# Designed miniproteins, single chains, continued (3): the designs that were tried, part 80

Each design is a single chain, and the fold is of that chain. pLDDT is the mean over its residues in the fold that is shown.

## One batch from the design tools (miniprotein)

Design m10940
Fold by ESMFold2-Fast:
Formats: C-alpha cells, structure tokens, sequence
Structure m10940 (fold): chain A 88 residues (1-88)
C-alpha cells in the first residue's frame, strides 16, 4: 500500500511532488508566473533534486502556460526521469 514506502521511495515521492505542491500554492496565492517559477525551483532544490531536474519542471510549467502541451509533457517526463536517476 502507499503507506508502506521504503526510505528511497519516500524520497522519490517528496522530490516528485514538491515542485507541484509549491506551484499549486503559488497559483492559489495569485503570484505572477515569474514568482511561481521561482517557488517551484526553490521547492525542488529544497527537496534535494539537482538544478537540472528543477529547471526541467520550470520549463514544463512555461510550456504549459503557453498552451504547448506536447513540449510541457516532454519536460515533465525529463523531470521524472532525472528525479528517478538521482534517487537511484
């Protein structure tokens, strides 16, 4: 069940969800796109991911805002792959 995670699985889950949670909170607070991007970046780094992984999520957000859904999904997949590699 979702309640029985290894420490590695728990770390991966925190890294995968931290930018999304921060982004959702920033949007709910009515922050600008630039402030949303910074909150997402900061949350990712604080969760222990690389700058490359954090920037991949920020780029996914930028493409999504532009309505470029295919590019947004490509960067989201890159983000997930980088996080999985980093938690090893």
Amino acid sequence: SARVLTPEEARELRMLTAPQHAGAEAVAAGLSLEEIEERVREAGLAAGMSEEAAEAYVEAVRYAVEGREEEAQEYLEKFRALVREEVA
Scores: mean pLDDT 82

Design m10941
Fold by ESMFold2-Fast:
Structure m10941 (fold): chain A 63 residues (1-63)
Amino acid sequence: EERVALIEIALGVLKATGSKELPDSLRERVVELIRGLTDEEQDYVASLSPLAAELVAEARARR
């Protein structure tokens, strides 16, 4: 889905630039995108990286 693709792109840019942390504004946007995903899509995103798993856990805590 489009939202999953946007999250993958954001995580890919982080990996390519060598940045360890997302800026707060981008972190909030990614968490909001994850909150709109289905449980299955969230589980997939969480499998992409440790950072992605952390963001999924944060999004689920905000439900």
Scores: mean pLDDT 71

Design m10942
Fold by ESMFold2-Fast:
Structure m10942 (fold): chain A 75 residues (1-75)
Amino acid sequence: MREEARERLDKMWREEGERRGREELERELEELEREIEELEEQKKKDPSKEPELTAKIVGLELRKLTLEEILRALE
């Protein structure tokens, strides 16, 4: 990753985290974790929907990773 791009990304994440506040981001992270668990439960109950549910879970996991990076940037 280019240094200048990484520095800009870290700055943007820090600004976003400061604007929204740590508690709000942590709450959103908890909500995403709950949604992922619900989709995993649905996947166990109906394997025929596995590809669709897996795609949704992947999307939520990526969103979770973004929130974790924002929280990290607040350090």
Scores: mean pLDDT 77

Design m10943
Fold by ESMFold2-Fast:
Structure m10943 (fold): chain A 58 residues (1-58)
Amino acid sequence: AAAALAAARARVAAARARLAAAKNREEILRAIGEILDAIGDAIDTALANGLPIEAAAT
């Protein structure tokens, strides 16, 4: 559980680092898309590993 959450947080952090490295408009837009995807994946991973969706929604 904790390891899966840590991995999900690492994906979000990596996506943010990618945004910081972006120089062009296209790279920025791609990085934003990756951040959104990583956040969605992190939420799904947390739910799958024992965090109820009701707790996340409240």
Scores: mean pLDDT 68

Design m10944
Fold by ESMFold2-Fast:
Structure m10944 (fold): chain A 77 residues (1-77)
Amino acid sequence: ELFKKAAKLLKEAGYEDQAKELEEAVEKGDYKKAVDIISRAGLELHKQGKDDLAHELFLISTKAALEIQKELQKLRE
């Protein structure tokens, strides 16, 4: 859900290549790479003055990272 929202936001911002890489990372189960892609795109958008979009991507990145940490901790036990 969060990754699909991030991919749509990236496409809207013109980051179609990053959106595709994000979708591929999610398909492969590489959620850490997916979060990294979102975070880097958010930083680039912030530098371009697209603060609302950058903020939304950072929120998605943070939320997704927390969910990944929770899942990894559960699987470790």
Scores: mean pLDDT 78

Design m10945
Fold by ESMFold2-Fast:
Structure m10945 (fold): chain A 56 residues (1-56)
Amino acid sequence: LEKKKNAIAKFLVEKGVASSLEEALKLLEHIKTEEELKEEAKFLSQVFGLPKSLLE
């Protein structure tokens, strides 16, 4: 879970959604399960083009 959150957080920083990795991780702190993370990642994929490979 934490590794996938870190991968998504890095993507958010690269896209300019967050100014730092710590800030991006705070945006994801409401996510408590892998199922919730998958749904958030689908949303981010649709809106910001998050690569599905980051969730492997």
Scores: mean pLDDT 73

Design m10946
Fold by ESMFold2-Fast:
Structure m10946 (fold): chain A 116 residues (1-116)
Amino acid sequence: MEKRIEAANKAAEVAREAARFAQEHSDRGTPELGRVLREVANAFYGIAAAFQAIADYLREGPENEEKARELVEQARQLLDIAEAHVDRVSALDPETGARLRAAVEEIRKYLDEVEK
């Protein structure tokens, strides 16, 4: 249980950092890149909120396992959305896209730990 809570908290932290990075970079480059980066930031803030809620439910006890599982599915769907937006960023700015892709991969590893 403790390792799953720690993984969820780490996923939320990585997602918040990725959201801030995308938001900061949305004011640089072309208007099109800025628009896609704002979509990426919104997706990562959603992922962070989902993982924080997962950590909170797991901390409350095993009776909340079903609620945590529903949030895990939501986080997975949001990660898929974020990955699609990151692919669009990579087409416009490969360096920024690579950094955001690394964040998605790190969060997916924490998601696997939460699902154990």
Scores: mean pLDDT 86

Design m10947
Fold by ESMFold2-Fast:
Structure m10947 (fold): chain A 63 residues (1-63)
Amino acid sequence: SMMDEIKKKLEETEKEAVRAYLEGDYAKAIEILRETARELEKYDPEAAKKLLRSAELLEKQFG
């Protein structure tokens, strides 16, 4: 289902963003969050908004 696909995409994004963050690659973590938010915006705007906020907080702290 579309909801299962959205959930899988969010789980994949979380794993990749966390990996980048732990490696100290904050720019990559921010990029992953922003790109996934763009992809999800038309399907789950609320999830997209949360990802964008996470990216903004990372950029403010480490950018």
Scores: mean pLDDT 81

Design m10948
Fold by ESMFold2-Fast:
Structure m10948 (fold): chain A 83 residues (1-83)
Amino acid sequence: GSLTITITFKDGSTATITFEEGDTLEQVRAALKAAGLDDLTVEKIVNIFRKYGGETLTLEQLKKAVEEIKKKGFGIKDISYEE
């Protein structure tokens, strides 16, 4: 399975990222950087993904990580997902 994640930045611009079940933290980091997030925000987000899944992530762990990121904010306006 996959999740399409939409990030809304504070300026109102958006970026979309697709995460797949079994994605590594390295792939997650690369996708976040490609979406235009700064290095500090990327590392904060990657640390949440690491908390839930370690080296690889299940779809359920991805969902939990996105919900925690949404609660924390990390300099973004919003984050949402669709399956």
Scores: mean pLDDT 77

Design m10949
Fold by ESMFold2-Fast:
Structure m10949 (fold): chain A 71 residues (1-71)
Amino acid sequence: PIEPLDPEEVVRRAEELAREAVEAAKAGDMRKAAAYLTAAALEAVAAAIAGEEEAAERARELYRRALREVE
């Protein structure tokens, strides 16, 4: 009954969320950065639960890159 995720949409959202997280952190808005990082991580989790392994992997990589930039 849960609708399957669109893998292209998942990757696109994760990419945007990860980018926003890095930019928020560079601007000094750590609360906003944390919120975007959390949202990006949730996109990867949702894709994994839905069985969209490729989308989950790509979303996880985007999240990991953003996390490394948010020091």
Scores: mean pLDDT 78

Design m10950
Fold by ESMFold2-Fast:
Structure m10950 (fold): chain A 70 residues (1-70)
Amino acid sequence: SLLDELSEETRELLEEAKRNYGVTDEQLERVVRLVREGRGDQAGALLIHAGVPAELAEKIIALLEEEFSR
């Protein structure tokens, strides 16, 4: 899956979002895909709508953008 390609640090934050805020694997895969497509704003909004605090959503998006930067 897309999640298996991420660093341990990024995966730990995604697992925190699942554990504490009820984000699904399908939602996380969509977030990762959106960031890879350069749609970090949409990915962040998805996390916030799922109940993730804005500060945690911003950290997740920043790490995902770093993963896909060249």
Scores: mean pLDDT 82

Design m10951
Fold by ESMFold2-Fast:
Structure m10951 (fold): chain A 67 residues (1-67)
Amino acid sequence: SKEKEEARKKFAEAVRSILTPEQAAKVLPLIYDDKALAAINREVLTQKLGLPEELADKVLEIKEKYL
Protein backbone atom coordinates (compact mmCIF):
# COMPACT_ATOMS: atom_id res chain seq x y z
CA SER A 1 0.00 0.00 0.00
CA LYS A 2 2.77 2.51 0.88
CA GLU A 3 4.78 1.48 -2.20
CA LYS A 4 1.61 1.92 -4.29
CA GLU A 5 1.12 5.44 -2.85
CA GLU A 6 4.78 6.30 -3.60
CA ALA A 7 4.40 5.10 -7.22
CA ARG A 8 1.22 7.21 -7.51
CA LYS A 9 3.07 10.30 -6.21
CA LYS A 10 5.92 9.80 -8.70
CA PHE A 11 3.40 9.36 -11.53
CA ALA A 12 1.56 12.55 -10.43
CA GLU A 13 4.83 14.56 -10.19
CA ALA A 14 5.96 13.41 -13.66
CA VAL A 15 2.53 14.28 -15.13
CA ARG A 16 2.69 17.79 -13.59
CA SER A 17 6.13 18.29 -15.19
CA ILE A 18 4.88 17.62 -18.77
CA LEU A 19 1.32 19.04 -18.67
CA THR A 20 -0.03 22.56 -18.21
CA PRO A 21 -1.76 23.22 -14.84
CA GLU A 22 -5.18 22.98 -16.57
CA GLN A 23 -4.31 19.65 -18.25
CA ALA A 24 -2.77 18.29 -15.01
CA ALA A 25 -5.97 19.21 -13.10
CA LYS A 26 -7.92 16.86 -15.43
CA VAL A 27 -5.50 13.91 -15.07
CA LEU A 28 -4.49 14.12 -11.38
CA PRO A 29 -7.94 13.11 -9.97
CA LEU A 30 -7.73 9.89 -12.05
CA ILE A 31 -4.31 9.05 -10.57
CA TYR A 32 -5.64 9.25 -6.99
CA ASP A 33 -8.64 6.96 -7.71
CA ASP A 34 -7.71 3.26 -7.99
CA LYS A 35 -10.44 2.33 -10.52
CA ALA A 36 -9.92 5.44 -12.65
CA LEU A 37 -6.12 4.93 -12.55
CA ALA A 38 -6.49 1.37 -13.92
CA ALA A 39 -8.84 2.68 -16.66
CA ILE A 40 -6.39 5.37 -17.93
CA ASN A 41 -5.79 4.67 -21.61
CA ARG A 42 -5.21 6.69 -24.79
CA GLU A 43 -8.95 7.08 -25.53
CA VAL A 44 -9.74 8.43 -22.03
CA LEU A 45 -6.84 10.91 -22.20
CA THR A 46 -7.59 12.16 -25.76
CA GLN A 47 -11.39 11.82 -26.14
CA LYS A 48 -12.67 12.44 -22.58
CA LEU A 49 -9.95 14.77 -21.19
CA GLY A 50 -9.03 16.47 -24.49
CA LEU A 51 -5.25 15.96 -24.27
CA PRO A 52 -3.25 16.11 -27.52
CA GLU A 53 -2.20 12.63 -28.71
CA GLU A 54 1.52 13.37 -28.09
CA LEU A 55 0.86 14.30 -24.44
CA ALA A 56 -1.49 11.32 -23.96
CA ASP A 57 1.28 9.01 -25.21
CA LYS A 58 3.77 10.59 -22.74
CA VAL A 59 1.30 10.14 -19.84
CA LEU A 60 0.90 6.46 -20.78
CA GLU A 61 4.70 5.99 -20.92
CA ILE A 62 4.96 7.45 -17.40
CA LYS A 63 2.13 5.16 -16.20
CA GLU A 64 3.99 2.10 -17.56
CA LYS A 65 7.26 3.28 -15.94
CA TYR A 66 5.84 3.72 -12.40
CA LEU A 67 2.89 1.26 -12.37
Scores: mean pLDDT 83

Design m10952
Fold by ESMFold2-Fast:
Structure m10952 (fold): chain A 71 residues (1-71)
Amino acid sequence: MKEIDEALGLMYLALGDKEYKKGNYEEALELYKKGAELGSAEAARKLAELAKEIGNYELAEEAEKLAKELE
């Protein structure tokens, strides 16, 4: 169900934000990626921003495209 996937996506977004605040950028990336795969446009945007911060511009571009498709 779309509702369950969206709730899970928001859960992974929240977990990613917690890891990001701790400075655990690798864990935050994995959590944002899972949220984006579940259809969270906000998780995809966070994935794109964090990917740019760590210098992974290819992942950032792909995540930005996914975020636009999910909006």
Scores: mean pLDDT 81

Design m10953
Fold by ESMFold2-Fast:
Structure m10953 (fold): chain A 77 residues (1-77)
Amino acid sequence: MEKLREEALRLAEEGLRDAKEGLRLLKEGKVLEGIGLILRAIGNAFQASLLAEKSGGDEEARRLAEEAARLAGGEPL
């Protein structure tokens, strides 16, 4: 359980960081790099949400994954 929670938090934090950086790159006109980071952020956010659910619903990992998905340019599913 602990390793799944740590992995979920790590992926959620990485996803949030990638989403923020991707949006910054898009603003700077680096469209391909920005899109690449946003897609990676979306993937990491979904994986983090699944791992958080398996670990008994880690609230912080879910929150960070939700923020990453929101910043990546979508409404929460």
Scores: mean pLDDT 73

Design m10954
Fold by ESMFold2-Fast:
Structure m10954 (fold): chain A 57 residues (1-57)
Amino acid sequence: EIEIKISKEEIEEEAKKKGISKEEAAKILAKEKADELDAVLVKVEVSEEGAVGTAVK
């Protein structure tokens, strides 16, 4: 398992640029990071502090 951490600031910036929700932005960012690692994203948890994605190879 690979843990992917995304900051609150990254999520807010992505959401603002694309005009989407913070939850959707977090999922997009987590998937992009997982894809860069040649891993498959299995879940994303969004909180006040940011987001944590879990990926597997």
Scores: mean pLDDT 80

Design m10955
Fold by ESMFold2-Fast:
Structure m10955 (fold): chain A 95 residues (1-95)
Amino acid sequence: MKKEVEIGGVRLTIEISQDPNDPSKVVIVVRDAETGVVLDELILSKSQLDELLKSYGIDPSKLSIQEQIDIINSFSPEELISFVGQAASMLEKES
């Protein structure tokens, strides 16, 4: 499922889904909404996703990956941008 957001006059499409090659992982793809060019791609494990959701006051312990994806897709554009930024920051710290 994909969601269109606008930040700083730029329109982005954010897609979050289970990785088809590894259902235990989640893929977040950020694209330019006009060109379809991929600007960023984030791959998160269930444990990384759980840590991020806890920061939003969500208890992930009884949630499936699909239920977590559904919750993130219910976020406002501002919440979704914040979530993607936190995910990118988490992955940078592990590099």
Scores: mean pLDDT 78

Design m10956
Fold by ESMFold2-Fast:
Structure m10956 (fold): chain A 75 residues (1-75)
Amino acid sequence: MPAIGGLNLTPLLEEAGLDEEQARAAVEAAARAASKVPGTLAVKVDGTGLLIVAEDEAALRAAIEAARRAAEQAV
């Protein structure tokens, strides 16, 4: 059964002191990283948040972790 989860990047981006353009770049990097994880079915960007749909909970956890790491590297 597909698993659905979200990642809110607002706290990370606020602590890093990024402007809106830098924040968008970090969110885009996170979305790309999540979409490259095997078993990721869909990634939706909504402001500074991501909605991720994956084939199962293990794939969802991997996608969220990849997204978080990519965002941390982008800031």
Scores: mean pLDDT 82

Design m10957
Fold by ESMFold2-Fast:
Structure m10957 (fold): chain A 62 residues (1-62)
Amino acid sequence: SPQQKLDDLIAQAEKRIKELEEMLKVADPETQKRLQEQIDGLKKILDNMKANRDYWISLLES
């Protein structure tokens, strides 16, 4: 279902954020900047998915 797909995407995004945060701890400064941008981007999308669940479900049905 589109609801299940969204929940799976949210779970995958949360897991990816944790992985990126672990990489950030050992990365060089240039890589840290790129990892921070990815983390920030994923967090914004995640917050939007949770706040606008019906909208994201409609996109997954497209």
Scores: mean pLDDT 86

Design m10958
Fold by ESMFold2-Fast:
Structure m10958 (fold): chain A 96 residues (1-96)
Amino acid sequence: MKLTDEQRELAVELAVKIAEENRDTITESDVIKAFKKAYEEAKPVLTDEQAFRIASIAAAVVQRVVKLKKETGKPPSLEEIRRIAREAVDRHNALL
């Protein structure tokens, strides 16, 4: 199911918020935490399928942030995290 423009912005903002919250300490364990947190925040206002898709996007963003931190030794900037989140949302919607 394709996300609406409003749901895409929600996915970006949730992913950025979750990644930023633990930016300096972010590890692979935070990928599962990101999924659960995004799902819980989306579930009250969206269908289970939409909430699951937003949670999957948030987890993918955190996974990419973790990978970049491992490769560079530093967490990406807030601007880079937002760019990664927008790219993940666009890629996810292109597959639907």
Scores: mean pLDDT 76

Design m10959
Fold by ESMFold2-Fast:
Structure m10959 (fold): chain A 61 residues (1-61)
Amino acid sequence: MVTREMAENALRKAEEALAAGDYAAAATAAWQSRQMAEKLGDEELAKRAEELYREATALSA
């Protein structure tokens, strides 16, 4: 079962990993947050997670 709290926790982990320079962990957490947010229909969370995913993958490329 996917909850908003799970999506928000994944987003927070992505932000923390990105700040720590762990781009692989940040990309994984952001991807998970986006999938959960889309399942919840939360477009705002999904957009923010997508932005973090793009940033993390760009920095790891």
Scores: mean pLDDT 82

Design m10960
Fold by ESMFold2-Fast:
Structure m10960 (fold): chain A 66 residues (1-66)
Amino acid sequence: SKQINLVKGANAIMNSDFDSAKKYFSTVVGEENATKLSNKSKNSLNNGSDPSIVASNAVKETSKLS
């Protein structure tokens, strides 16, 4: 389901697994949007953002795009 893929994507971001995050989010918003979301999340984490906040924001953005 969409909800399961959002949870899996969020957990992947929290573990810095951006390939898995892209895979799970792509089932909801397509590959192009999932790639952009995963790259944005990676950049936020590299800039010192809290992983739980980054994951939460990615879920919110994915939900808005769907």
Scores: mean pLDDT 85

Design m10961
Fold by ESMFold2-Fast:
Structure m10961 (fold): chain A 100 residues (1-100)
Amino acid sequence: MEALEEAERAKELAERARKLAEEGKGKEAAEEAVEAAGEAAKAAALAKTEEEKEAAAEAAKAAAEAATAAAKVAETPEAAAKAAGGAIAAIGAAFEAGAE
């Protein structure tokens, strides 16, 4: 239940991060991608049912994709490192949720 809410929030934050990356706003995109990864990790940790685990895995994949997009448009090494950290966290969440 709470896991589904965190998964939905993670997917929304990931979509915002991707849109910011398309606009060339690398720093903002990296910040949103890191927050998306954090919410995806919460969803994975809270997931108990198959539906919750699937939602968490999908959210984690979206967060990883958003972090990768943010890294590609990062104008500073700090922003690039932050985006990379978000991608690693999102991948970890996806594994915990049982993603393929």
Scores: mean pLDDT 78

Design m10963
Fold by ESMFold2-Fast:
Structure m10963 (fold): chain A 75 residues (1-75)
Amino acid sequence: NTENVILQLLSSKDPSYIPSILNILAKNPNLIPKILPLLIDLVEEHQSEFLPIVQSYLSSEDTKIATLAKILVSF
């Protein structure tokens, strides 16, 4: 279950899992309405830890990942 995997990654609150979370969301856009708000809250609450790694994905070759990163840095 892809949803359970991404929820486990989010619950770890570990910035090193941001690449995996973004990749899963890019491949599974049906999860975006449920997961993206949780990810926004996590990044907003822990900006010093998460914002630098999210910013590194603004120039991603995957346009879906780059778009998700833009949304996350807008808050």
Scores: mean pLDDT 84

Design m10964
Fold by ESMFold2-Fast:
Order: sequence, then C-alpha cells, then structure tokens
Structure m10964 (fold): chain A 69 residues (1-69)
Amino acid sequence: MKLTPEQVTDAVARVMADMAAEGEVFSEEEAREFARTVVKTAGAASGVEFSEEDIERAARAAIEAIRKA
C-alpha cells in the first residue's frame, strides 16, 4: 500500500495525541524530533520520498495534537 504524506502525518499526530492523553509531556522540540524520525522511517520502509516540507508538516500536526490533549 502506498503511503501518502497526509496519511503519515495523520498517523504521527494520532500516536502523539494518544501518548499525551496518557500523561506524556513533550516539548515542541521533542515532538518535532519524534515526528521527523517517524516520517523518515515510514518513508524508508515504504519506498516513498518525503520532502523537508512534508516532515515539517507532520511535526506541526503532532505539536498541535499534543496541545489539544
């Protein structure tokens, strides 16, 4: 199955929102680094190249999800 940048962004945001809801606390820098690592790993595993802009978008979505939790 081909992963889109939007699907990866959604998955990262969901995982981080779940962790925040369970009482995990992340700084914006920690959330950004986590999102970058997940996006890079997903891209490598699925053969999809993500741009720097896609990585930043995923990081921002993760940060927003954490703030809402």
Scores: mean pLDDT 72

Design m10965
Fold by ESMFold2-Fast:
Structure m10965 (fold): chain A 95 residues (1-95)
Amino acid sequence: SEEERVIKELEEKIEAVKNGAPDELKVVLPDGASVEVAEAAGRLLVTAAEAGVKKIHLVVGGDLSAEAAAAIQKGITEAQKANPKTEITIREHAE
């Protein structure tokens, strides 16, 4: 239920960004996030960059699998390719 809720919230944010880009967006990957959650977050990053969001604050939780970590890193890379002017700040939860 928590994973399904997080994915739904990310998909709702994608649709909101398509209908009106905010100046700043916060994207949170929770601790132990699945590949599906990481992919949804990556899609949100790309959509936000394409829509002209100026700043994205990405918070990355701990205990990600290598596959989930690769999925979010791909999203970051694709967002930077989509709009090099979008500033992405990455903060990790160390505890």
Scores: mean pLDDT 85

Design m10966
Fold by ESMFold2-Fast:
Formats: C-alpha cells, structure tokens, sequence
Structure m10966 (fold): chain A 90 residues (1-90)
C-alpha cells in the first residue's frame, strides 16, 4: 500500500540521512504507528503525516489532510474539489 511505501521511505531516511541504526529506525516507525493509533488517525491521515515528515509529495500530503478536514466538517463542495486534486497527484 501507499502507507507501507511511506513507512519504508521513512525507515530508509532515518538510516541514510540521520544515521540511525536499522533496529532503532524500526522502533521509531513502530512508535509512530502506536501514536497514530492513539490519536485515531485514518490510514490516509497517517500517509499524509509520513509524507510531510519525509518532505516528499507536500501537495499530496496537504490534499489528503484537506480532504480529511472537509469530510469531518461536512463541506461537500471542498470534498469534491480536493478529491479531484488527489486523483491528479496520484
């Protein structure tokens, strides 16, 4: 899934960029999953947070968060606009 790919990218960034050990990187990713579970984040919201952490695909990350916010607020017009934007960003 896209989430699994983002988690893998975070693990690689921790090891390659920050010099974190493989074992420590795995613990950090697991700790983030636990924090996301506690916060009640959806799979899409978790993906957005991870993309922001990576500094990758900021337009996609922002669009997913806007979609989540519009859905929670019942803003049908914004939801439609953001959904079309996400489909273009892949």
Amino acid sequence: SALEKAEEALRKKLIDTYGVSEEEADRIVESRRKAYDFAGLTEDERLAVLLMELGADPELANAIMEYSAAKRLGDEEKLKEVKERIEKLK
Scores: mean pLDDT 78

Design m10967
Fold by ESMFold2-Fast:
Structure m10967 (fold): chain A 64 residues (1-64)
Amino acid sequence: SSREGIANQMRNILAAKGASQELIDAVAAAIRAGDDATALALAGKVGEDVKARVERLLRGEPLA
């Protein structure tokens, strides 16, 4: 999947979880930049399930 597509999917997931706009923007920016470590660390602060979704999408796996 394109990194832009992954970033947009994660924006929707984070918004549904009630994450702040600043956190949503930071995760999306990290994904677009290829900074997978930062994206995973920030997503993990929201929840383990959110971190797992980022990991799956970055591996090119479908959203569960």
Scores: mean pLDDT 82

Design m10968
Fold by ESMFold2-Fast:
Structure m10968 (fold): chain A 68 residues (1-68)
Amino acid sequence: ALEERIAAAPDVGRQVALFWGEKLAKKAEEKGISLEEMRAAYEKSVAGQPVTLEDIDLDLYYLGYELV
């Protein structure tokens, strides 16, 4: 799960957790979809990949284009 991927990177995971909800909420609002739908789409797009704070930001950016 995405939460498990974030937890697997302890130094980055703390910073990601602080901004996770806000970034997902902003992207969900931009796309006019629910927060849960945005989370599910993001998890699918990054399945099997390592996560960093920078990667989270880029992945959300690219997912934005894919959902339009």
Scores: mean pLDDT 54

Design m10969
Fold by ESMFold2-Fast:
Structure m10969 (fold): chain A 60 residues (1-60)
Amino acid sequence: EEEERYTQAVNAAGKLVLERGEDADPEEIAREVSRRTGVPFELARKAVEDVLAAIAANRA
């Protein structure tokens, strides 16, 4: 279901953000998440944005 897809996207996004750094282009990360997990790009982008927002909040 959508919840499972979102969880997979968040896990992939978190891994990629940590590996490539938070300064990486979020759209490029979202495209890679979508390609690897098979979720729609809009869901992958939301997951990447949510991960980056959590990292930014931790720094602020």
Scores: mean pLDDT 78

Design m10970
Fold by ESMFold2-Fast:
Structure m10970 (fold): chain A 72 residues (1-72)
Amino acid sequence: AEKEIEKAEEAEKEGKLKEAIEHYIKAAVLYRQEGDLEKAIEALEKARELLKKLKLPGVESVDEAIEKIKKE
């Protein structure tokens, strides 16, 4: 999970924002599987910020995922 955050941060530094989004989403899935729900939400919030910045679809799906995790 942490390694996916590092990859996402590196992709952001290189301007590879779509790649960064993919790594943040993967990190969120891994943190959720590990039971680290707070870090899963943080990773999804990072992906959400980048999706909004790029005006890409998927913000609603990320918001739904965050709400589901908050209910766990």
Scores: mean pLDDT 79

Design m10971
Fold by ESMFold2-Fast:
Structure m10971 (fold): chain A 70 residues (1-70)
Amino acid sequence: SEFKKYAEELYEEVKKAVEKAKEAGIPTSEIIEWLEEYIEHLKEVAKENPENKEIIDETIEKLKKLKEEI
Protein backbone atom coordinates (compact mmCIF):
# COMPACT_ATOMS: atom_id res chain seq x y z
CA SER A 1 0.00 0.00 0.00
CA GLU A 2 1.26 3.47 -0.97
CA PHE A 3 -0.25 4.91 2.22
CA LYS A 4 1.54 2.31 4.36
CA LYS A 5 4.91 3.34 2.89
CA TYR A 6 4.02 6.99 3.44
CA ALA A 7 3.17 6.22 7.09
CA GLU A 8 6.49 4.34 7.53
CA GLU A 9 8.40 7.34 6.08
CA LEU A 10 6.52 9.73 8.41
CA TYR A 11 7.47 7.54 11.39
CA GLU A 12 11.17 7.64 10.37
CA GLU A 13 11.00 11.45 10.01
CA VAL A 14 9.40 11.76 13.48
CA LYS A 15 12.13 9.50 14.92
CA LYS A 16 14.83 11.71 13.34
CA ALA A 17 13.10 14.86 14.66
CA VAL A 18 13.13 13.38 18.19
CA GLU A 19 16.88 12.60 17.91
CA LYS A 20 17.61 16.13 16.60
CA ALA A 21 15.57 17.62 19.47
CA LYS A 22 17.64 15.58 21.97
CA GLU A 23 20.89 16.76 20.31
CA ALA A 24 19.63 20.37 20.53
CA GLY A 25 19.09 19.97 24.30
CA ILE A 26 15.30 20.19 24.25
CA PRO A 27 13.95 18.77 27.56
CA THR A 28 12.60 15.20 27.41
CA SER A 29 9.27 16.42 28.87
CA GLU A 30 8.81 18.81 25.90
CA ILE A 31 9.59 16.06 23.38
CA ILE A 32 7.09 13.71 25.10
CA GLU A 33 4.42 16.47 25.10
CA TRP A 34 4.96 17.06 21.37
CA LEU A 35 4.67 13.32 20.64
CA GLU A 36 1.46 13.09 22.71
CA GLU A 37 -0.04 16.04 20.78
CA TYR A 38 0.94 14.41 17.48
CA ILE A 39 -0.66 11.10 18.55
CA GLU A 40 -3.91 12.95 19.38
CA HIS A 41 -3.79 14.61 15.95
CA LEU A 42 -3.39 11.18 14.28
CA LYS A 43 -6.45 9.89 16.18
CA GLU A 44 -8.46 12.72 14.57
CA VAL A 45 -6.98 11.87 11.14
CA ALA A 46 -8.10 8.24 11.66
CA LYS A 47 -11.69 9.43 12.28
CA GLU A 48 -11.65 11.39 8.99
CA ASN A 49 -9.94 8.53 7.07
CA PRO A 50 -11.59 5.28 8.29
CA GLU A 51 -10.22 3.35 5.26
CA ASN A 52 -6.69 3.93 6.61
CA LYS A 53 -7.55 3.53 10.31
CA GLU A 54 -5.60 0.25 10.72
CA ILE A 55 -2.38 1.78 9.30
CA ILE A 56 -2.83 4.98 11.35
CA ASP A 57 -3.46 2.94 14.53
CA GLU A 58 -0.26 0.93 13.86
CA THR A 59 1.64 4.23 13.46
CA ILE A 60 0.19 5.50 16.77
CA GLU A 61 1.41 2.32 18.53
CA LYS A 62 4.91 2.81 17.06
CA LEU A 63 4.93 6.42 18.30
CA LYS A 64 3.81 5.30 21.79
CA LYS A 65 6.75 2.86 21.84
CA LEU A 66 9.12 5.61 20.65
CA LYS A 67 7.86 7.82 23.52
CA GLU A 68 8.64 5.01 26.03
CA GLU A 69 12.22 4.73 24.63
CA ILE A 70 13.00 8.41 25.31
Scores: mean pLDDT 84

Design m10972
Fold by ESMFold2-Fast:
Structure m10972 (fold): chain A 71 residues (1-71)
Amino acid sequence: SKAEAEAVFEKGKKAYELGKYEEAANLYLGAIALDPEYAEAYRNLADAYEKLGRHAEAEEFRAKALELDPE
C-alpha cells in the first residue's frame, strides 16, 4: 500500500542521514516496489546513487521521477 511505501521510505531517509547510502538505496527501492508511482522515492534513490558514485543510474532514476512528477 502507499502507507507501507511511505514507512519504508522514511526508514530510507534515516539511513541516508546516517551516511548509509547503500542501505538507503535498498530501502528506496523497497518503497518503489510497494508504490511504483512514488516520485519522491525515485528522487531520493537518485541522490543515494550519486553519493555511491553511480552517476548514470542516478540520472536514470532522476529522469523517472521527473516523468512521474515534473516538479
Scores: mean pLDDT 87

Design m10973
Fold by ESMFold2-Fast:
Structure m10973 (fold): chain A 83 residues (1-83)
Amino acid sequence: SAGDYNVFGNALLLNGDYDSAEYAYLKALELDPNNAEIYNNLGNVYLKQKNYDEAIKAYQKALELDPNYLLAKKNLEFAKRKK
């Protein structure tokens, strides 16, 4: 399920396996393309990889899907400051 890929991606991200985490989150989005939490998590992967442009886009998509997603808003502001 999308949730299973999201949980797996979270474990990979915590372990520093950023490429595998990205793959897991992208698979989650193939199953659930409108999930704000998965976009926020994908943004966190890009941010760890210092891919700030892709991190910004992912966090913006999370906020487009859930405008009240405070964590995604804070992450977006952080990524913009790093660019």
Scores: mean pLDDT 90

Design m10974
Fold by ESMFold2-Fast:
Structure m10974 (fold): chain A 65 residues (1-65)
Amino acid sequence: DALKLQEEGNKLYREGKYEEAAELYEKAIEIEPSAEGYDNLGRVYATLGKIDKSEEYYRKAAELS
């Protein structure tokens, strides 16, 4: 269930477990691509300092909006 993975990712993100949050967000996108899912990946990669990856995922989110 993509929604459950996204919710678990959000919980991990709030706990500061950014790498684990990114893994769950990526799994959610593999099941069901969505603008919200790509925004979550953009946000977590920005927090990790991976700016190029963050920009790529935000661009993908915009393409689905």
Scores: mean pLDDT 86

Design m10975
Fold by ESMFold2-Fast:
Structure m10975 (fold): chain A 74 residues (1-74)
Amino acid sequence: SELEKKNAEELKKAVREHVERVREEALKYLTEEEGLSEEEAEKKVEEALERGLKMAEEVAKDPELVEEAKEKLL
């Protein structure tokens, strides 16, 4: 479905933009509050991005979930 592909691309873009916007704050939280090294914190952020991208593809198959995801990411 073309709509499914479009939704997947839009959600993936939203995930990437969201992670980029909160990256600095997330790294600070992981290092200062969780006690992780900068390298470990960066790895956690990259893993979160990868999970978000995978979920975006799965969510894009359901229009209801697309609406919920956009509300949380945008």
Scores: mean pLDDT 79

Design m10976
Fold by ESMFold2-Fast:
Structure m10976 (fold): chain A 93 residues (1-93)
Amino acid sequence: MKSKGLTDEQLRALARAAEQLKSDDSIIEAVEAIGYTLGIPKETLDEIINLIKSGKYEEAANKLREIAKTAPPSVREALEALADVLIQKQKEK
């Protein structure tokens, strides 16, 4: 659904806020908020959250991108934005 819950602009703003904070908690909250808004199954969200908590940001990003491949365009853009935040965090050592 195009405008249900968060708009594309709001989703990108949330991803940018998570990037600035760079804490696992802020990224997890963003993943949960976007996932619930977009109807991602809780079991899938829990898997991604566990990867983030384990410091496996690249694997978590890849899971988000796999979901994005089968998602509607609006959902895909939000998931790709979160994946980019996780990949950036993985490269920051």
Scores: mean pLDDT 70

